Designed miniproteins, single chains, continued (2). Designs and how they scored, part 33

Each design is a single chain, and the fold is of that chain. pLDDT is the mean over its residues in the fold that is shown.

## One batch from the design tools (miniprotein)

Design m5119
Fold by ESMFold2-Fast:
Structure m5119 (fold): chain A 83 residues (1-83)
Amino acid sequence: SSDLERAIELAKRAIEAAKRGDGELAARYFREAAVLAKSTGLPDALMAADAARQGAVAAERGDFDLAVQAGRLAIEYAKRALE
C-alpha cells in the first residue's frame, strides 16, 4: 500500500525531528503517519498507528528518547503490514 509506504517515510522524518529536539515537527509527522497507517485497517498497520500516536505524545512532552523508540516500533509494524 502506498499509504503504508508514506507512513513509514513520515515516521522516519518524525524520528529525525525528535533526534534534533523538534517536538512540534516530530508530533506532526507522527500524527500524519498514524492517520495513513490506520486508514488501511490491517492489524499490523493499526499497531503502527498506535505506536506513531505514542511517539507524537512523547515528542510533545519532550521525551525524545521515547519518541524515537515509538517511531522505530511504528516502522517495524508498518513493514510487517506490507508483507
Scores: mean pLDDT 90

Design m5120
Fold by ESMFold2-Fast:
Structure m5120 (fold): chain A 99 residues (1-99)
Amino acid sequence: MEELEKKLEELKKMVEAGVDEKKIKEFIKKNFTPELAASVLGLLAMLKTLKEEYHEEFWKLMKELIIAKYEKDEKKQEEVAKKLSEIIKESNEEKKKEA
């Protein structure tokens, strides 16, 4: 677990530092299994569509989801995915108010 969490923290640091998208994708492919890499890439694409104020909570939930997928904990995956959907919905509603 500690190794996977460290890789996700390093990824977060790279994204926040504005590292080139190609390098970020290479990091993900090198450091995660193909199945986890696909999940991480999908979640990272969703993160970019959210208001900045939701990014920290989204990173926390993304880490929990990736760990739950690695552990094959279906119940935890369902719980975290539900919370992620709520954050996405809330961010979209706030963006709509600012349009």
Scores: mean pLDDT 80

Design m5121
Fold by ESMFold2-Fast:
Structure m5121 (fold): chain A 84 residues (1-84)
Amino acid sequence: SLEALLRSIGLVLRAIGLEIDLEAARRAKDLARARALLAEAEDLVAEAEKLVKEHPDNEIAKRALKLAREALARARELVAELEK
């Protein structure tokens, strides 16, 4: 559906934005922001997993899930790095 396509594209854009925000948090050494971005990444993965389950043939939704999981891994690594 058009709605599922637009939602999938939205999740891809959110994952890209999250990677940009994570790099900014890393450069600023902002642990509080890194933790907030970790929570956002966890929510993004949950939304992407739900969309993939509802639309298993949607390749953009699967791409969004892959990107969301990569952002989550980066967020976890950043929080661990900044906690010292």
Scores: mean pLDDT 90

Design m5122
Fold by ESMFold2-Fast:
Structure m5122 (fold): chain A 69 residues (1-69)
Amino acid sequence: DDLIRRGRQLVDDGRRLVAEGLALLRQDPSKVTEAIGLVLRGIGLAVQGVLLLRKADPQAGERAAAEMS
């Protein structure tokens, strides 16, 4: 349960960073490098979350991975 909660938190945090990077591009397209950095960091956190969820509950991890694709 605690591992599932942490994994879900990482996935949610990662998705939020991706959204922030995309929002930055909408506001200032010249900041593409910064926006890409946020997106890549967000993907990294989401992957870590999915791996943690798969270790605790394989079905939960598979669902989280599908949500990121």
Scores: mean pLDDT 79

Design m5123
Fold by ESMFold2-Fast:
Structure m5123 (fold): chain A 81 residues (1-81)
Amino acid sequence: MLEEARKRIDDLLEKDRQNREQQIKDQNLPADIQQLQLQIVDLQNQSTRAFFEGDMDLANKLTQQAQQTRQQLAQKQQQYQ
């Protein structure tokens, strides 16, 4: 059922988010770099959920936002080089 599958997806995405947040913090990167990496993870998880729910427009918009955030991350990384 879609409702049961949605709960399962939400639980998995929350666990994945926590694990990735910990990995990012453990890397001892500058705070702005960490914030952008965490934002990318959140956007990707939201996009996966939207895709699973069949909301392709939302999934595509969130994927585009994640790509834009990756570009910002690349620019920030260049500032530290």
Scores: mean pLDDT 79

Design m5124
Fold by ESMFold2-Fast:
Structure m5124 (fold): chain A 98 residues (1-98)
Amino acid sequence: EEKDKKIAEELIKALEEHIKRFKERGNTPAADVLETALAVFKRLYEKGYSPLEALERAVTFAIAKANELLEQGKLSEEDFVETLRALDEIYELGKKLA
Protein backbone atom coordinates (compact mmCIF):
# COMPACT_ATOMS: atom_id res chain seq x y z
CA GLU A 1 0.00 0.00 0.00
CA GLU A 2 2.62 2.59 1.05
CA LYS A 3 5.00 1.26 -1.65
CA ASP A 4 2.22 1.62 -4.27
CA LYS A 5 1.61 5.21 -3.14
CA LYS A 6 5.31 6.05 -3.55
CA ILE A 7 5.37 4.44 -7.01
CA ALA A 8 2.25 6.41 -8.01
CA GLU A 9 3.83 9.65 -6.70
CA GLU A 10 7.01 9.08 -8.74
CA LEU A 11 5.06 8.24 -11.92
CA ILE A 12 2.85 11.35 -11.52
CA LYS A 13 6.01 13.44 -11.02
CA ALA A 14 7.62 11.95 -14.16
CA LEU A 15 4.48 12.63 -16.22
CA GLU A 16 4.26 16.22 -14.90
CA GLU A 17 7.95 16.88 -15.71
CA HIS A 18 7.54 15.64 -19.31
CA ILE A 19 4.35 17.75 -19.68
CA LYS A 20 6.27 20.80 -18.40
CA ARG A 21 9.15 20.23 -20.85
CA PHE A 22 6.81 19.88 -23.84
CA LYS A 23 4.96 23.07 -22.83
CA GLU A 24 8.29 24.93 -22.45
CA ARG A 25 9.21 23.83 -26.00
CA GLY A 26 5.81 25.01 -27.30
CA ASN A 27 4.72 21.44 -28.09
CA THR A 28 1.12 21.77 -26.86
CA PRO A 29 -0.20 18.63 -28.68
CA ALA A 30 2.50 16.41 -27.06
CA ALA A 31 1.72 17.99 -23.67
CA ASP A 32 -2.00 17.24 -24.26
CA VAL A 33 -1.21 13.56 -24.94
CA LEU A 34 0.78 13.28 -21.69
CA GLU A 35 -1.91 15.17 -19.74
CA THR A 36 -4.36 12.54 -21.07
CA ALA A 37 -2.03 9.78 -19.81
CA LEU A 38 -1.83 11.50 -16.39
CA ALA A 39 -5.62 11.84 -16.13
CA VAL A 40 -6.22 8.18 -17.08
CA PHE A 41 -3.46 7.00 -14.71
CA LYS A 42 -4.94 8.93 -11.75
CA ARG A 43 -8.48 7.71 -12.49
CA LEU A 44 -7.45 4.02 -12.72
CA TYR A 45 -5.18 4.17 -9.68
CA GLU A 46 -8.07 5.70 -7.67
CA LYS A 47 -10.27 2.78 -8.85
CA GLY A 48 -7.85 0.29 -7.28
CA TYR A 49 -5.58 -0.64 -10.19
CA SER A 50 -1.94 -1.21 -9.26
CA PRO A 51 0.37 1.66 -10.36
CA LEU A 52 1.89 -0.48 -13.13
CA GLU A 53 -1.52 -1.69 -14.42
CA ALA A 54 -2.86 1.90 -14.32
CA LEU A 55 0.26 3.08 -16.20
CA GLU A 56 0.02 0.34 -18.87
CA ARG A 57 -3.58 1.34 -19.64
CA ALA A 58 -2.83 5.07 -19.47
CA VAL A 59 0.10 4.66 -21.93
CA THR A 60 -2.07 2.60 -24.31
CA PHE A 61 -4.79 5.30 -24.23
CA ALA A 62 -2.20 8.08 -24.71
CA ILE A 63 -0.69 6.29 -27.75
CA ALA A 64 -4.19 6.10 -29.28
CA LYS A 65 -4.63 9.86 -28.62
CA ALA A 66 -1.22 10.60 -30.20
CA ASN A 67 -2.20 8.61 -33.31
CA GLU A 68 -5.50 10.55 -33.52
CA LEU A 69 -3.66 13.90 -33.37
CA LEU A 70 -1.12 12.70 -35.97
CA GLU A 71 -3.96 11.69 -38.34
CA GLN A 72 -5.60 15.12 -37.84
CA GLY A 73 -2.31 16.90 -38.67
CA LYS A 74 -2.21 18.42 -35.16
CA LEU A 75 0.96 16.52 -34.20
CA SER A 76 4.00 16.31 -36.51
CA GLU A 77 5.74 12.97 -37.19
CA GLU A 78 8.80 14.26 -35.28
CA ASP A 79 6.73 15.32 -32.25
CA PHE A 80 4.82 12.01 -32.40
CA VAL A 81 8.11 10.09 -32.07
CA GLU A 82 9.24 12.32 -29.16
CA THR A 83 5.86 11.82 -27.44
CA LEU A 84 6.18 8.03 -27.74
CA ARG A 85 9.74 8.21 -26.32
CA ALA A 86 8.48 10.15 -23.29
CA LEU A 87 5.73 7.54 -22.71
CA ASP A 88 8.28 4.72 -23.06
CA GLU A 89 10.63 6.36 -20.50
CA ILE A 90 7.77 6.69 -18.00
CA TYR A 91 6.68 3.07 -18.59
CA GLU A 92 10.27 1.85 -18.06
CA LEU A 93 10.38 3.84 -14.80
CA GLY A 94 7.12 2.16 -13.73
CA LYS A 95 8.57 -1.31 -14.39
CA LYS A 96 11.76 -0.50 -12.41
CA LEU A 97 9.77 0.82 -9.43
CA ALA A 98 7.27 -2.08 -9.40
Scores: mean pLDDT 88

Design m5125
Fold by ESMFold2-Fast:
Structure m5125 (fold): chain A 87 residues (1-87)
Amino acid sequence: SNKIEEAIKHYEEGLKYLAEGKYEQAIESYKKAIEILKKAAESDKSIIDLLLQTYLNLAEVYRKMGKYDEAKKVEEEAKKLILKLAK
């Protein structure tokens, strides 16, 4: 769907910004991808792997910034959401 293509674009932009050390832009891009993927995963369980990977990459950006509490919250949100969706 058009929404999934938009989410993938945001995910890829996040990867690029992370590689360039542009952490705040990487966070914004991953959060945009997560917003779309969360809604899509409720209707299509095949999206769950990409959603999980995007959360893990977001947590990595926070860790690289020394924001360990934010990284932990993102990982805990991902775990709770994936357990709910993986039924």
Scores: mean pLDDT 87

Design m5126
Fold by ESMFold2-Fast:
Structure m5126 (fold): chain A 81 residues (1-81)
Amino acid sequence: TGEKNRKTYEEAILYAAEVAREAGEDDTARYLESLAKIAGSSSSGMASLAYDMAVATAAGSLPPERAKELVERVKKIVRES
């Protein structure tokens, strides 16, 4: 249901925020944390949009190898939920 989808997107975005912080991208991590709050409290459609924005932002802020690992992990979080 929509509740499960919102929680899943929130969890995926929070993981992306942790990866950004580990990479030293603190401004990106703060922005991703704000998108996670939107995902957790919005409609499923808005949660999906927040997730897409978060993944694109995080991937664009990280070295290519780290960006690839991030994208693979967040897709796995979404797929396994």
Scores: mean pLDDT 81

Design m5127
Fold by ESMFold2-Fast:
Structure m5127 (fold): chain A 71 residues (1-71)
Amino acid sequence: SLYEKMAKLHEYVKEILKTFDEKSREEALKLMEKKVDELGISPETAVKYGFLLDEKEGLVAFEIANLLYEK
């Protein structure tokens, strides 16, 4: 379900952010973009559900969605 996919994305984002600081943000965003694609979450849906994540994790999901949308 979408809810389960978002939960998996949230856990993945949380794990990535433990490993990457602000200096590594660009690399973290690239990895998260790939994970969004792997989970089959649309950029539109990722943006919408960014409100369900905390500010830091929600922003990363939102930035990934914007990056995919801009493309």
Scores: mean pLDDT 63

Design m5128
Fold by ESMFold2-Fast:
Structure m5128 (fold): chain A 75 residues (1-75)
Amino acid sequence: SMEAKEAIEEAIRLAEEELDRVPEEDRAGVRAKLQEARELLRQGKYEEAAEILESIKPFFGPAAREAIDRAVSLL
């Protein structure tokens, strides 16, 4: 749905804003997963994009985590 697409895009945006707070040893891997989620979103693969975001959710603070949870709840 459009709502799921917008929620996933917002979750990616908020997570990208928090990348500087991710431990340096994990940052490149988390960035790569965010790019993967973006590409899945472009392909309309919303469930797969949300699964990628869920896998990296523990690296982020409340704003990004809540956005990821919202995106998952809309699928």
Scores: mean pLDDT 88

Design m5129
Fold by ESMFold2-Fast:
Structure m5129 (fold): chain A 79 residues (1-79)
Amino acid sequence: SEEFEEGIEKPFEEIRELAKKSYENPEKSEEYKKKAEEIIKKMTEMSNRTFPPEKMPEFKKRLEELKKELEKAVEEAKA
């Protein structure tokens, strides 16, 4: 549905931009991580209200992949 794609596209882009900023500014990587975690929390709260049940497994899988991408970016930025 349009609501599902709209609900995930923008927050996912924001999280990916925060991961990218962690590489550009390693000293601020913890701040970017906290901001990304806040976005993830809001998305999880929204998913229970707006997403169709059939889309929840896809959302959870994509979110787990994004979390791993973020963690890797923050770790690599600090290395």
Scores: mean pLDDT 77

Design m5130
Fold by ESMFold2-Fast:
Structure m5130 (fold): chain A 78 residues (1-78)
Amino acid sequence: MEKKKEEEEKKMLEELRRLAEAYRRIAAADSPAAVEALLTELAGAPLEAPLDEAATADARASAARVVATAEAMKAAEA
């Protein structure tokens, strides 16, 4: 039987872990510049415009919601 499915699940979990880590860093960032730098790193390209404080707060809140959803999904599957 092919072990590829087990390896694919492992890769998927590693990618989810990397995304969760990136989003956790965004949620924990304390300034627009920090959020902007983390979003640039995640996207692999510079942002088209600097983030204002409202957009930064929204990005952090969205990142926190993504992390919470990922943790809930992980708990449901574990």
Scores: mean pLDDT 71

Design m5131
Fold by ESMFold2-Fast:
Structure m5131 (fold): chain A 85 residues (1-85)
Amino acid sequence: AALAEERARVAQAAVMAAVQALIHGDEERARELARLALELGVPEETVREAFARAPEMAKQGVVPEEEFEEGVEEIVRRARRLLAE
């Protein structure tokens, strides 16, 4: 139960982090995070929908670049750990 809940949370965080990376212009990071989200079981349609909403999300609020970088490293670490299981 707890593992399935963590996988779902990390997958959602990876999608959101990919959108934030795209908003910050880091296309390489966005692709890596999107790939991790897909590998964690997020449907391609969900990822495409999130990316399509990126311009609107940028207008509503953007995570500061420094806070984003710290969060991304944590998300990547957790995602890779889950995928190794």
Scores: mean pLDDT 76

Design m5132
Fold by ESMFold2-Fast:
Structure m5132 (fold): chain A 79 residues (1-79)
Amino acid sequence: MSKEELEIEIKASMAIMGASVAKLMGDELADEIIELAAKAAEAKNEEAVEKVMEAVKALFAGDKEKAKEYAKKAKELLE
């Protein structure tokens, strides 16, 4: 595993953990973000992982529209 691949996997794991906490707090978007984080790690797509991390950050900030926007951008990067 390269250093770059390891950084992607670490970031994706952090995003999955954050989204899992949001899901426990009742956020409906969290399931989609968890799925996108896993797909981004599998694809080794650093840009997609960064967008997923921004989506998790927006969820904890209470900005659901921004979280949806970042989730959409991550999906587009994984097409």
Scores: mean pLDDT 79

Design m5133
Fold by ESMFold2-Fast:
Structure m5133 (fold): chain A 55 residues (1-55)
Amino acid sequence: SEEEKAFLDKMVEYYEKNKDDEIAVSLAIMGLTVLRRHSESPEVRERAREVLEKA
């Protein structure tokens, strides 16, 4: 959904801007993991997987 895509984009941006903050990175990884496992959009799930593999 558009909301899931927006959430994914925000999590990716948050992760990329806060790579030196351990808590921020952990929160972003949790959000991306939820999207990877539970998103109704296969494209959102695949994008979350790609980002998580680089975390």
Scores: mean pLDDT 79

Design m5134
Fold by ESMFold2-Fast:
Structure m5134 (fold): chain A 86 residues (1-86)
Amino acid sequence: MLREKLAEKLIELGEKNKDEELIEGIREAVERGVPAAALAEALVNLLAKENLFDKEAMRLVAEALGLPEEYVDLSARELIELLAKR
């Protein structure tokens, strides 16, 4: 369920940006059994790259990575910077 929600969010963003390679890559990753954590990392990186604010996407990322609810209010870029720190 969580993995499917992460994949759906990534596909939604790919469709909005007309990124067919991303959509195909996510569908293939889901079929190959890629873990929710890997999909969450892809989602947070995409949100940061596109400078998008999506609280539900951030909630899914936090849940998949086992992060506190407080992290849902961070931007994707801030979360990436925090995860890169000790």
Scores: mean pLDDT 79

Design m5135
Fold by ESMFold2-Fast:
Structure m5135 (fold): chain A 104 residues (1-104)
Amino acid sequence: PPSFTPEQQALLDEGNAALNAKDYDKALALYEKLIATMAPDDVNRAEALANMGVVYYKQKDYEKAIEYYRKAIEILRRSAPDDPDVQGLIDSLEKRIEIAESKL
């Protein structure tokens, strides 16, 4: 599981709340702000990137959804490719990509 600072956790929680409220512009802004607090190679970026993919999917921007799911998978593959929990997350994201591609 990702290890966030209290400030990063607050941004993630607010972003998730905005996504659940269907406030997609607010959710994207909060996830972008969260990613900006992280190093480029920080594995914790994968959760924010995946959630941005979900936002784009809900907005019916399927090309952007696929782009962000792929970015999340790339981070996960570099972090711990042989970890079954990481593999489960990758499999879930690949399934989301397949569903989004079916909408194109």
Scores: mean pLDDT 85

Design m5136
Fold by ESMFold2-Fast:
Structure m5136 (fold): chain A 58 residues (1-58)
Amino acid sequence: GKNDAIAEELAEIAREMMLKGHSQDEIRDVVGPVLQKLDDDGAAKAVAAVMEALEEVG
């Protein structure tokens, strides 16, 4: 669904930023504002996807 697509996009952005040497705080500064604009379901899915992506590359 739409929220799943947004979660995948944010996870990919976070993964690419981590691979380029950005800190988790820098990634939060980029994805955080987007998360604040999502509904509760969308935010929960996006957070889970981002955390999974960071675990995969960290």
Scores: mean pLDDT 80

Design m5137
Fold by ESMFold2-Fast:
Structure m5137 (fold): chain A 86 residues (1-86)
Amino acid sequence: MIKKGSKILIKDLNTGETYLGEVLSDIKKAGDKAIVKAKNLKTGEERELEITAHSEINKPGDVADATIKDLKTGKVYDAKITLLSN
């Protein structure tokens, strides 16, 4: 599982943009949702994102497909998330 306070890398599959995120709640199983404070690694822009993980992530280096909702714009997009630290 991804624990509250974990760092994740987010790749937007539509734009190729990458974000560094901090998870604000646990993600224990596929279908779980969490709010993430994210920073765009190219622009430095900060976002709050709602992430739905589509598979389990258990340890650093694990990758899952995810659906992301940008809470500022309401835009929904497909992403890969990688656990960096737990």
Scores: mean pLDDT 83

Design m5138
Fold by ESMFold2-Fast:
Structure m5138 (fold): chain A 100 residues (1-100)
Amino acid sequence: SMEELKKELSELIQEFLEKFNAADRAKDWEAMLEAFKEFVERVRELAEKYLSEEEYKRLNEILDKATEKAEAAFAAKDRNALKGVILATLQEVQDFVKEV
């Protein structure tokens, strides 16, 4: 159900934020990027169960662009841009799920 999707997404976001905050405190940017990429793949798996093919495709486009931006920020050693992309993506995913 959509309520189960929203609940499971909230749990994934909370788990991710714990890893994000730990990496931020440690200044472990590789761990931060890997945690984000793992989060993205878990969101894809969750979305495939609950979303239509068309909605799933749109969400994957958002996630693909977010991953590209995060990897680019990491490669550029732009830590503020990396964190900004990640946090903006969490909000965009939550907003997307709210609208479907």
Scores: mean pLDDT 91

Design m5139
Fold by ESMFold2-Fast:
Structure m5139 (fold): chain A 92 residues (1-92)
Amino acid sequence: MKKKEEEKKKEDGKKAGDDALAKADKLVNEAVAKANELKSNPKKAIAILQFTAGTLEALARQSSPYEGKGYLAASDKANQQLQQFQQQAQQQ
């Protein structure tokens, strides 16, 4: 059995990257939720995801290397969602 709980002691490692990733994941999840609400207007959905991805990339460039990794990982998630909505928009 794969036990993730034995790794839980690492959650309070005071790593800025983990905190940055949690914060960035929240921003991505909120952006994706708003984009899904705007399925009838894919251009607005795309704009929200582009803004979120760009914001995360800017934060990564301004942050420490550890924090930057978290923001870049979240930006990749936002860009994946962005590509899906862009494909949806071109089919209209």
Scores: mean pLDDT 72

Design m5140
Fold by ESMFold2-Fast:
Structure m5140 (fold): chain A 87 residues (1-87)
Amino acid sequence: FQAANDRRRQAALDRLHKISEEGRKLAEEAFKSNDPEAKKLGEEILRDMERYERLAQEHAGSAAAVDWIAREAERKLKEYKEKFESL
């Protein structure tokens, strides 16, 4: 039981880490823009990524919770990419 839960949790954390890295890169690109809306978007991305990482640490005992957090972070990152591409 514990080993299976640990594998699921680690897979979700690895996924979240990759999503957070991609989000940070997107925020860096947004901050290079002279558009105030792009800079605001970059700030929102960093804030959300930090929040998801904090929530994952807070719920580290639950593989299901970390998995849900990773999925939400991925969904939110896709929304941010679409917004940035439209600016």
Scores: mean pLDDT 83

Design m5141
Fold by ESMFold2-Fast:
Structure m5141 (fold): chain A 65 residues (1-65)
Amino acid sequence: SMRDEAEKKLKELMEAVENKEPLEKVRKIGEEAVDLARKTGNSMYYTYVKRLVEGMLDHLEEEEK
């Protein structure tokens, strides 16, 4: 299901963050996760994933200053 694909992409995102992958790679994975969450048609899940990804990227961008 699209939900399962979104969850798999979120796991990929978490692994990339944990392994300190380049910010541009993490951003791309995050954008893919948000797009997959949007495609589920579940607005609450989309909002949850979007907020999670935005929070992670904001934190990483602050550390790269």
Scores: mean pLDDT 84

Design m5142
Fold by ESMFold2-Fast:
Structure m5142 (fold): chain A 56 residues (1-56)
Amino acid sequence: MSKETIRRIAEALFDPANAHLSNREIGELVGVSQANVSYVRRKLLSDISIFDLLAE
């Protein structure tokens, strides 16, 4: 995936309005495959976990 594609998926995943959406639905919204969304979500989970710990 290009950095631009990863950024678009990340923006969609960070949007709280999209928190209830599946990987497939995020993929449709961004125009990418669900597998690409799943990959980016897995990478972001580490960063989100660290951010969440700091937010406490």
Scores: mean pLDDT 70

Design m5143
Fold by ESMFold2-Fast:
Structure m5143 (fold): chain A 72 residues (1-72)
Amino acid sequence: SAAEQQRLLARVEELTQRFLEALKQGDVESARKLYLEIQRLASEIFRTGSEEDRRHVGELLGELNEAILDYL
C-alpha cells in the first residue's frame, strides 16, 4: 500500500541519519549494522515502490556513499 511504502521510506531516512551520526562518532559496529538494514529496506523499495520512491532512495544511498568516501 502507499501508506506502507511511505513508512518504509521514512524508516530508510531515519536509519540514514543514524548511520551518518555513527560514522561521525567512529562507531563502526553500529554503522555497519545500520548500513545492512538500509540496504535490505532499499532493496524492498526498489522491488515494490514507485519510480518516485526509487529515485528518492537512490539519492539517500548516494549521500551514504559520499559520506563513506569522505571518511576514507
Scores: mean pLDDT 84

Design m5144
Fold by ESMFold2-Fast:
Structure m5144 (fold): chain A 99 residues (1-99)
Amino acid sequence: MRSVGSARATVTVEVPGADKETAALEAFRRAVEEIAKQLGTEVEKLEIEELTLEGDTARILARAELSDGSRGVIGSLVRLQETPDGVRATADTVAAFSR
């Protein structure tokens, strides 16, 4: 399949009272929404294939289907910082889609 688009987004979220996994997933979802917006489309389906927590980092791998019928793989490296109120997560996310 030929790539129809690639995009990157970096999103930081602060999630009060959350654990690292919850904060990482929230940052990831917001980054995926930003990527879809950059591509002029919407996410119709998102399937998380892999989520690995290693200390202060999380790696997320997912498959997505966009409203234009494009399908792709999304990878994210999430940096996690514990705060007094919860967790701050920064998701550096890249995606590649093909039709």
Scores: mean pLDDT 82

Design m5145
Fold by ESMFold2-Fast:
Order: sequence, then C-alpha cells, then structure tokens
Structure m5145 (fold): chain A 86 residues (1-86)
Amino acid sequence: FADKAAETEKEVSKRVLQMPPLTSVDPSASVEEQLYQAANLALQHPSSFLGTTLFRTASGVLAGLRTGEISEEEARRQVDSLVDTA
C-alpha cells in the first residue's frame, strides 16, 4: 500500500541522515541494512535526480521486503543494481 511505502521512505530518510556518509555497501550486513546503506550512497550521488530515484527505489524495496511482497533474494538483486548505478 502507498501509505506503507511513504512511511518507510520517511523512516529510511531519518535513519540515513543519522548515518555517516558511506563509500560502499557492506556485503556481510543483512539485506535490510544493505538497503539502508544503498539509500545512503544514493543521497551522495552527484546527480540529484538519479540520487532521488535510487533513494526511492531502495526505500520501496525495503517496504516490499517488510510486507513480504519482495523476497530477500529479489531485495539482494535490487541492492546490487542500486550499487552498480550509484
């Protein structure tokens, strides 16, 4: 539901703003933690448009993972795609 995606985006935004700027995703971290790290990298992207798109994608994948609409395997593929683009 759109409400859950919006709530997740706000949560991710607050958490990412409290995190130190990252240079890479930790491959040993949980998929959920890797999505927060991908969102952190997205906000550092030199293209504000692309950075916003990647941040929203990471937040949406996290929301889907929490609702069970996205599997952990699919979320991992999305993290890899986000990191390759960022």
Scores: mean pLDDT 75

Design m5146
Fold by ESMFold2-Fast:
Structure m5146 (fold): chain A 87 residues (1-87)
Amino acid sequence: VSLEELNEIIERAGAGPPIPDAESILKQLIKDTSDPVTLPDGTKVSRVVAAFMLGKYVDEFESGVATQGSLPKEVYDAAVEYTLSLV
């Protein structure tokens, strides 16, 4: 999967409502496992895609695009740290 494809998926996820249950996604991502992340609707996505979706959501919130569904500071800090661990 190319960076452009990942950005496209993130863009589609971020263009809609805030990512539902971002805290639940983060809890799955911080586990020491290679299992895919299960979204609230039952859809399974790779850990890399889930991390980028969460990172994109955080970026949009910081830029003022998302006015509702702000991540708590603890969830934000952990999401940033996890995303950086993937590079």
Scores: mean pLDDT 55

Design m5147
Fold by ESMFold2-Fast:
Structure m5147 (fold): chain A 85 residues (1-85)
Amino acid sequence: AEVVVLKSVKVGDEIVLRKDGTIIRLPDGSELYLLGNHIVGIEPDGVVNTAPAKVGSRLEVGRYVLEVVEVTEDAVILKVVEITE
């Protein structure tokens, strides 16, 4: 699968998580991908968190709280709502 590395992320940013199995790597080393109807977040220490790929769902992964703001045919759009220092 393709890996997209994000060098910086801010509160209010949108992350486009494609339904093609592309992995997004966040600045803290956490990884995000879609598996069926779920968002999977893997922290650098190997802790796995999941959330339904539905508008309004929230996922806590690494330093980030992400909210699903849109689901399209090709992608799930996540908004960064909080970043822990």
Scores: mean pLDDT 86

Design m5148
Fold by ESMFold2-Fast:
Structure m5148 (fold): chain A 63 residues (1-63)
Amino acid sequence: SLEELFARLVEALNADDPQGVAEVLREIAKLTGNPEFDKLAEEVEAGKLTPREAAARVGEILA
C-alpha cells in the first residue's frame, strides 16, 4: 500500500540510505503513476540529490 511505502521511505531517510530511498521512490512512482518520483529516484541514485533534499522534494509534490 502507499502508506507502507511512505513508512519505508521514512525509514530509509532516517538511515541516510540513498539506495533504499531511490528504491522506495520508484515503487511509489509505479503505484501512483506520478513520474516525478521516478525522476527523484534517478537523481538520488546519481548523487545529484541527497536523501534530505529528496525528502524536501517529496513534500513539495504532496503539498
Scores: mean pLDDT 82

Design m5149
Fold by ESMFold2-Fast:
Structure m5149 (fold): chain A 93 residues (1-93)
Amino acid sequence: KEEEELLKELKSLGLSDEEAETFIKLLKLVREGDFDKVKEILKEQGVKNPQAYVKMLEKIVKLLEEGHSLKEALDKLEAELKAEHEAAKAAAA
């Protein structure tokens, strides 16, 4: 039910059905505190830094629990990613 709504939002943001379903599963595991299972899934998906990704998912879950929309949560994630990229570019310059 909530999974169906979240699936639609994720697909509207450009994720495939498989990516959206995986993302929903990861959010559920984060809510349950099953961080070890989250890391296992991320490693299977070839994520370079599973720990950093877990932190991003925790932030998304926290924002959703605070009553923010998925879009607002993702905007904050994108802002952090942009800040990290800008910091890396500044260090390289």
Scores: mean pLDDT 73

Design m5150
Fold by ESMFold2-Fast:
Structure m5150 (fold): chain A 83 residues (1-83)
Amino acid sequence: HMEDVPVTPEVAIGLAERLAEETGDPRFRELAQRMREAIENGDEDALNEAMGEVFSALVARAQADGPEGTRRLLREMRELAEK
């Protein structure tokens, strides 16, 4: 839920880049690029879709890692949201 940790497009891009580095999966770099292009084009639907894909992947990873995975996800989101 986004109310406890503000999720901006910048946070979502940062999370996608971290996933790309950790997994080596080019899909996450493509998601980061899609979010940047959506921002440049003012395409809110494309931005929301790409952000949703990033969060689905993060939730799946957190579920696989158990309670520690969820704590790690929330920490990463918070770190990226801090100024």
Scores: mean pLDDT 73

Design m5151
Fold by ESMFold2-Fast:
Order: sequence, then structure tokens, then C-alpha cells
Structure m5151 (fold): chain A 57 residues (1-57)
Amino acid sequence: MIPKTFEEMKALAEKAYKEGILKEPLPEDASLSELVSLYLEVLGIETLEEVLGIVVK
């Protein structure tokens, strides 16, 4: 699924952390815009699309 909510973005970031794509876990107080920025900076647009495809239910 394409993440449209804070909870969905957080779940994708937690999965990326568990898989070693993210080096550090997300802070509990991270905003949605910070999550999006982290995804683009750390994973890149191409990788973000790939990760979104993996999480599709």
C-alpha cells in the first residue's frame, strides 16, 4: 500500500530499519514530513518505490 498516514510511513520505516536499510530507528516524535524527508534522503526515490511495492497488501 502507498503510505498516506503517519502510521503507515512509520511502519515502513520500522521495516526498513529491521532490514538494515535504515541505520538508526525513527524517533517516536518524528513528524510525517520528517519521515518523508528521511525516506528520500536515505533510500532515494527509486528505492522508496521498491520498498512501497514490497509493503503492498
Scores: mean pLDDT 57

Design m5152
Fold by ESMFold2-Fast:
Structure m5152 (fold): chain A 77 residues (1-77)
Amino acid sequence: MEKEIFEIKGRLLEALRDVATGKDYEKALERGIELAKEAAKSPVKEEILKILREWAEELKGTKIAELLERMAEVIES
């Protein structure tokens, strides 16, 4: 239900913020891909995909948006 989506969304936001604001892009990319693989195994992967795409659009033109797009590709694969 909604609560489960909100909970996952919150944890995803926190993890993405940690990854995206990390000093090392290479390390951030590794963590992002790992998180994407985890999300792909969940029953709410479509919801997570939408969140990633939404944030990527919001941050368009940044390295963070590039990372989010990469994560979305991993989930779609």
Scores: mean pLDDT 70

Design m5153
Fold by ESMFold2-Fast:
Structure m5153 (fold): chain A 58 residues (1-58)
Amino acid sequence: SSPFEGKTLEDLRKLAPHLSDELRQEILKSLPPGEIARRLNVDFGTTVGMINEVKLKL
């Protein structure tokens, strides 16, 4: 299952306070990194790095 299963937006705010709520919401949907990057118009490598940072703090 997704590493974000059962996590809330508030949980992600605490794990990565420097990220946007838009990015946190997309991460919670457990979409592929490429789809998140497309939706938020953010570089793929940056998106992967941000997701991995949140995963490391789980």
Scores: mean pLDDT 78

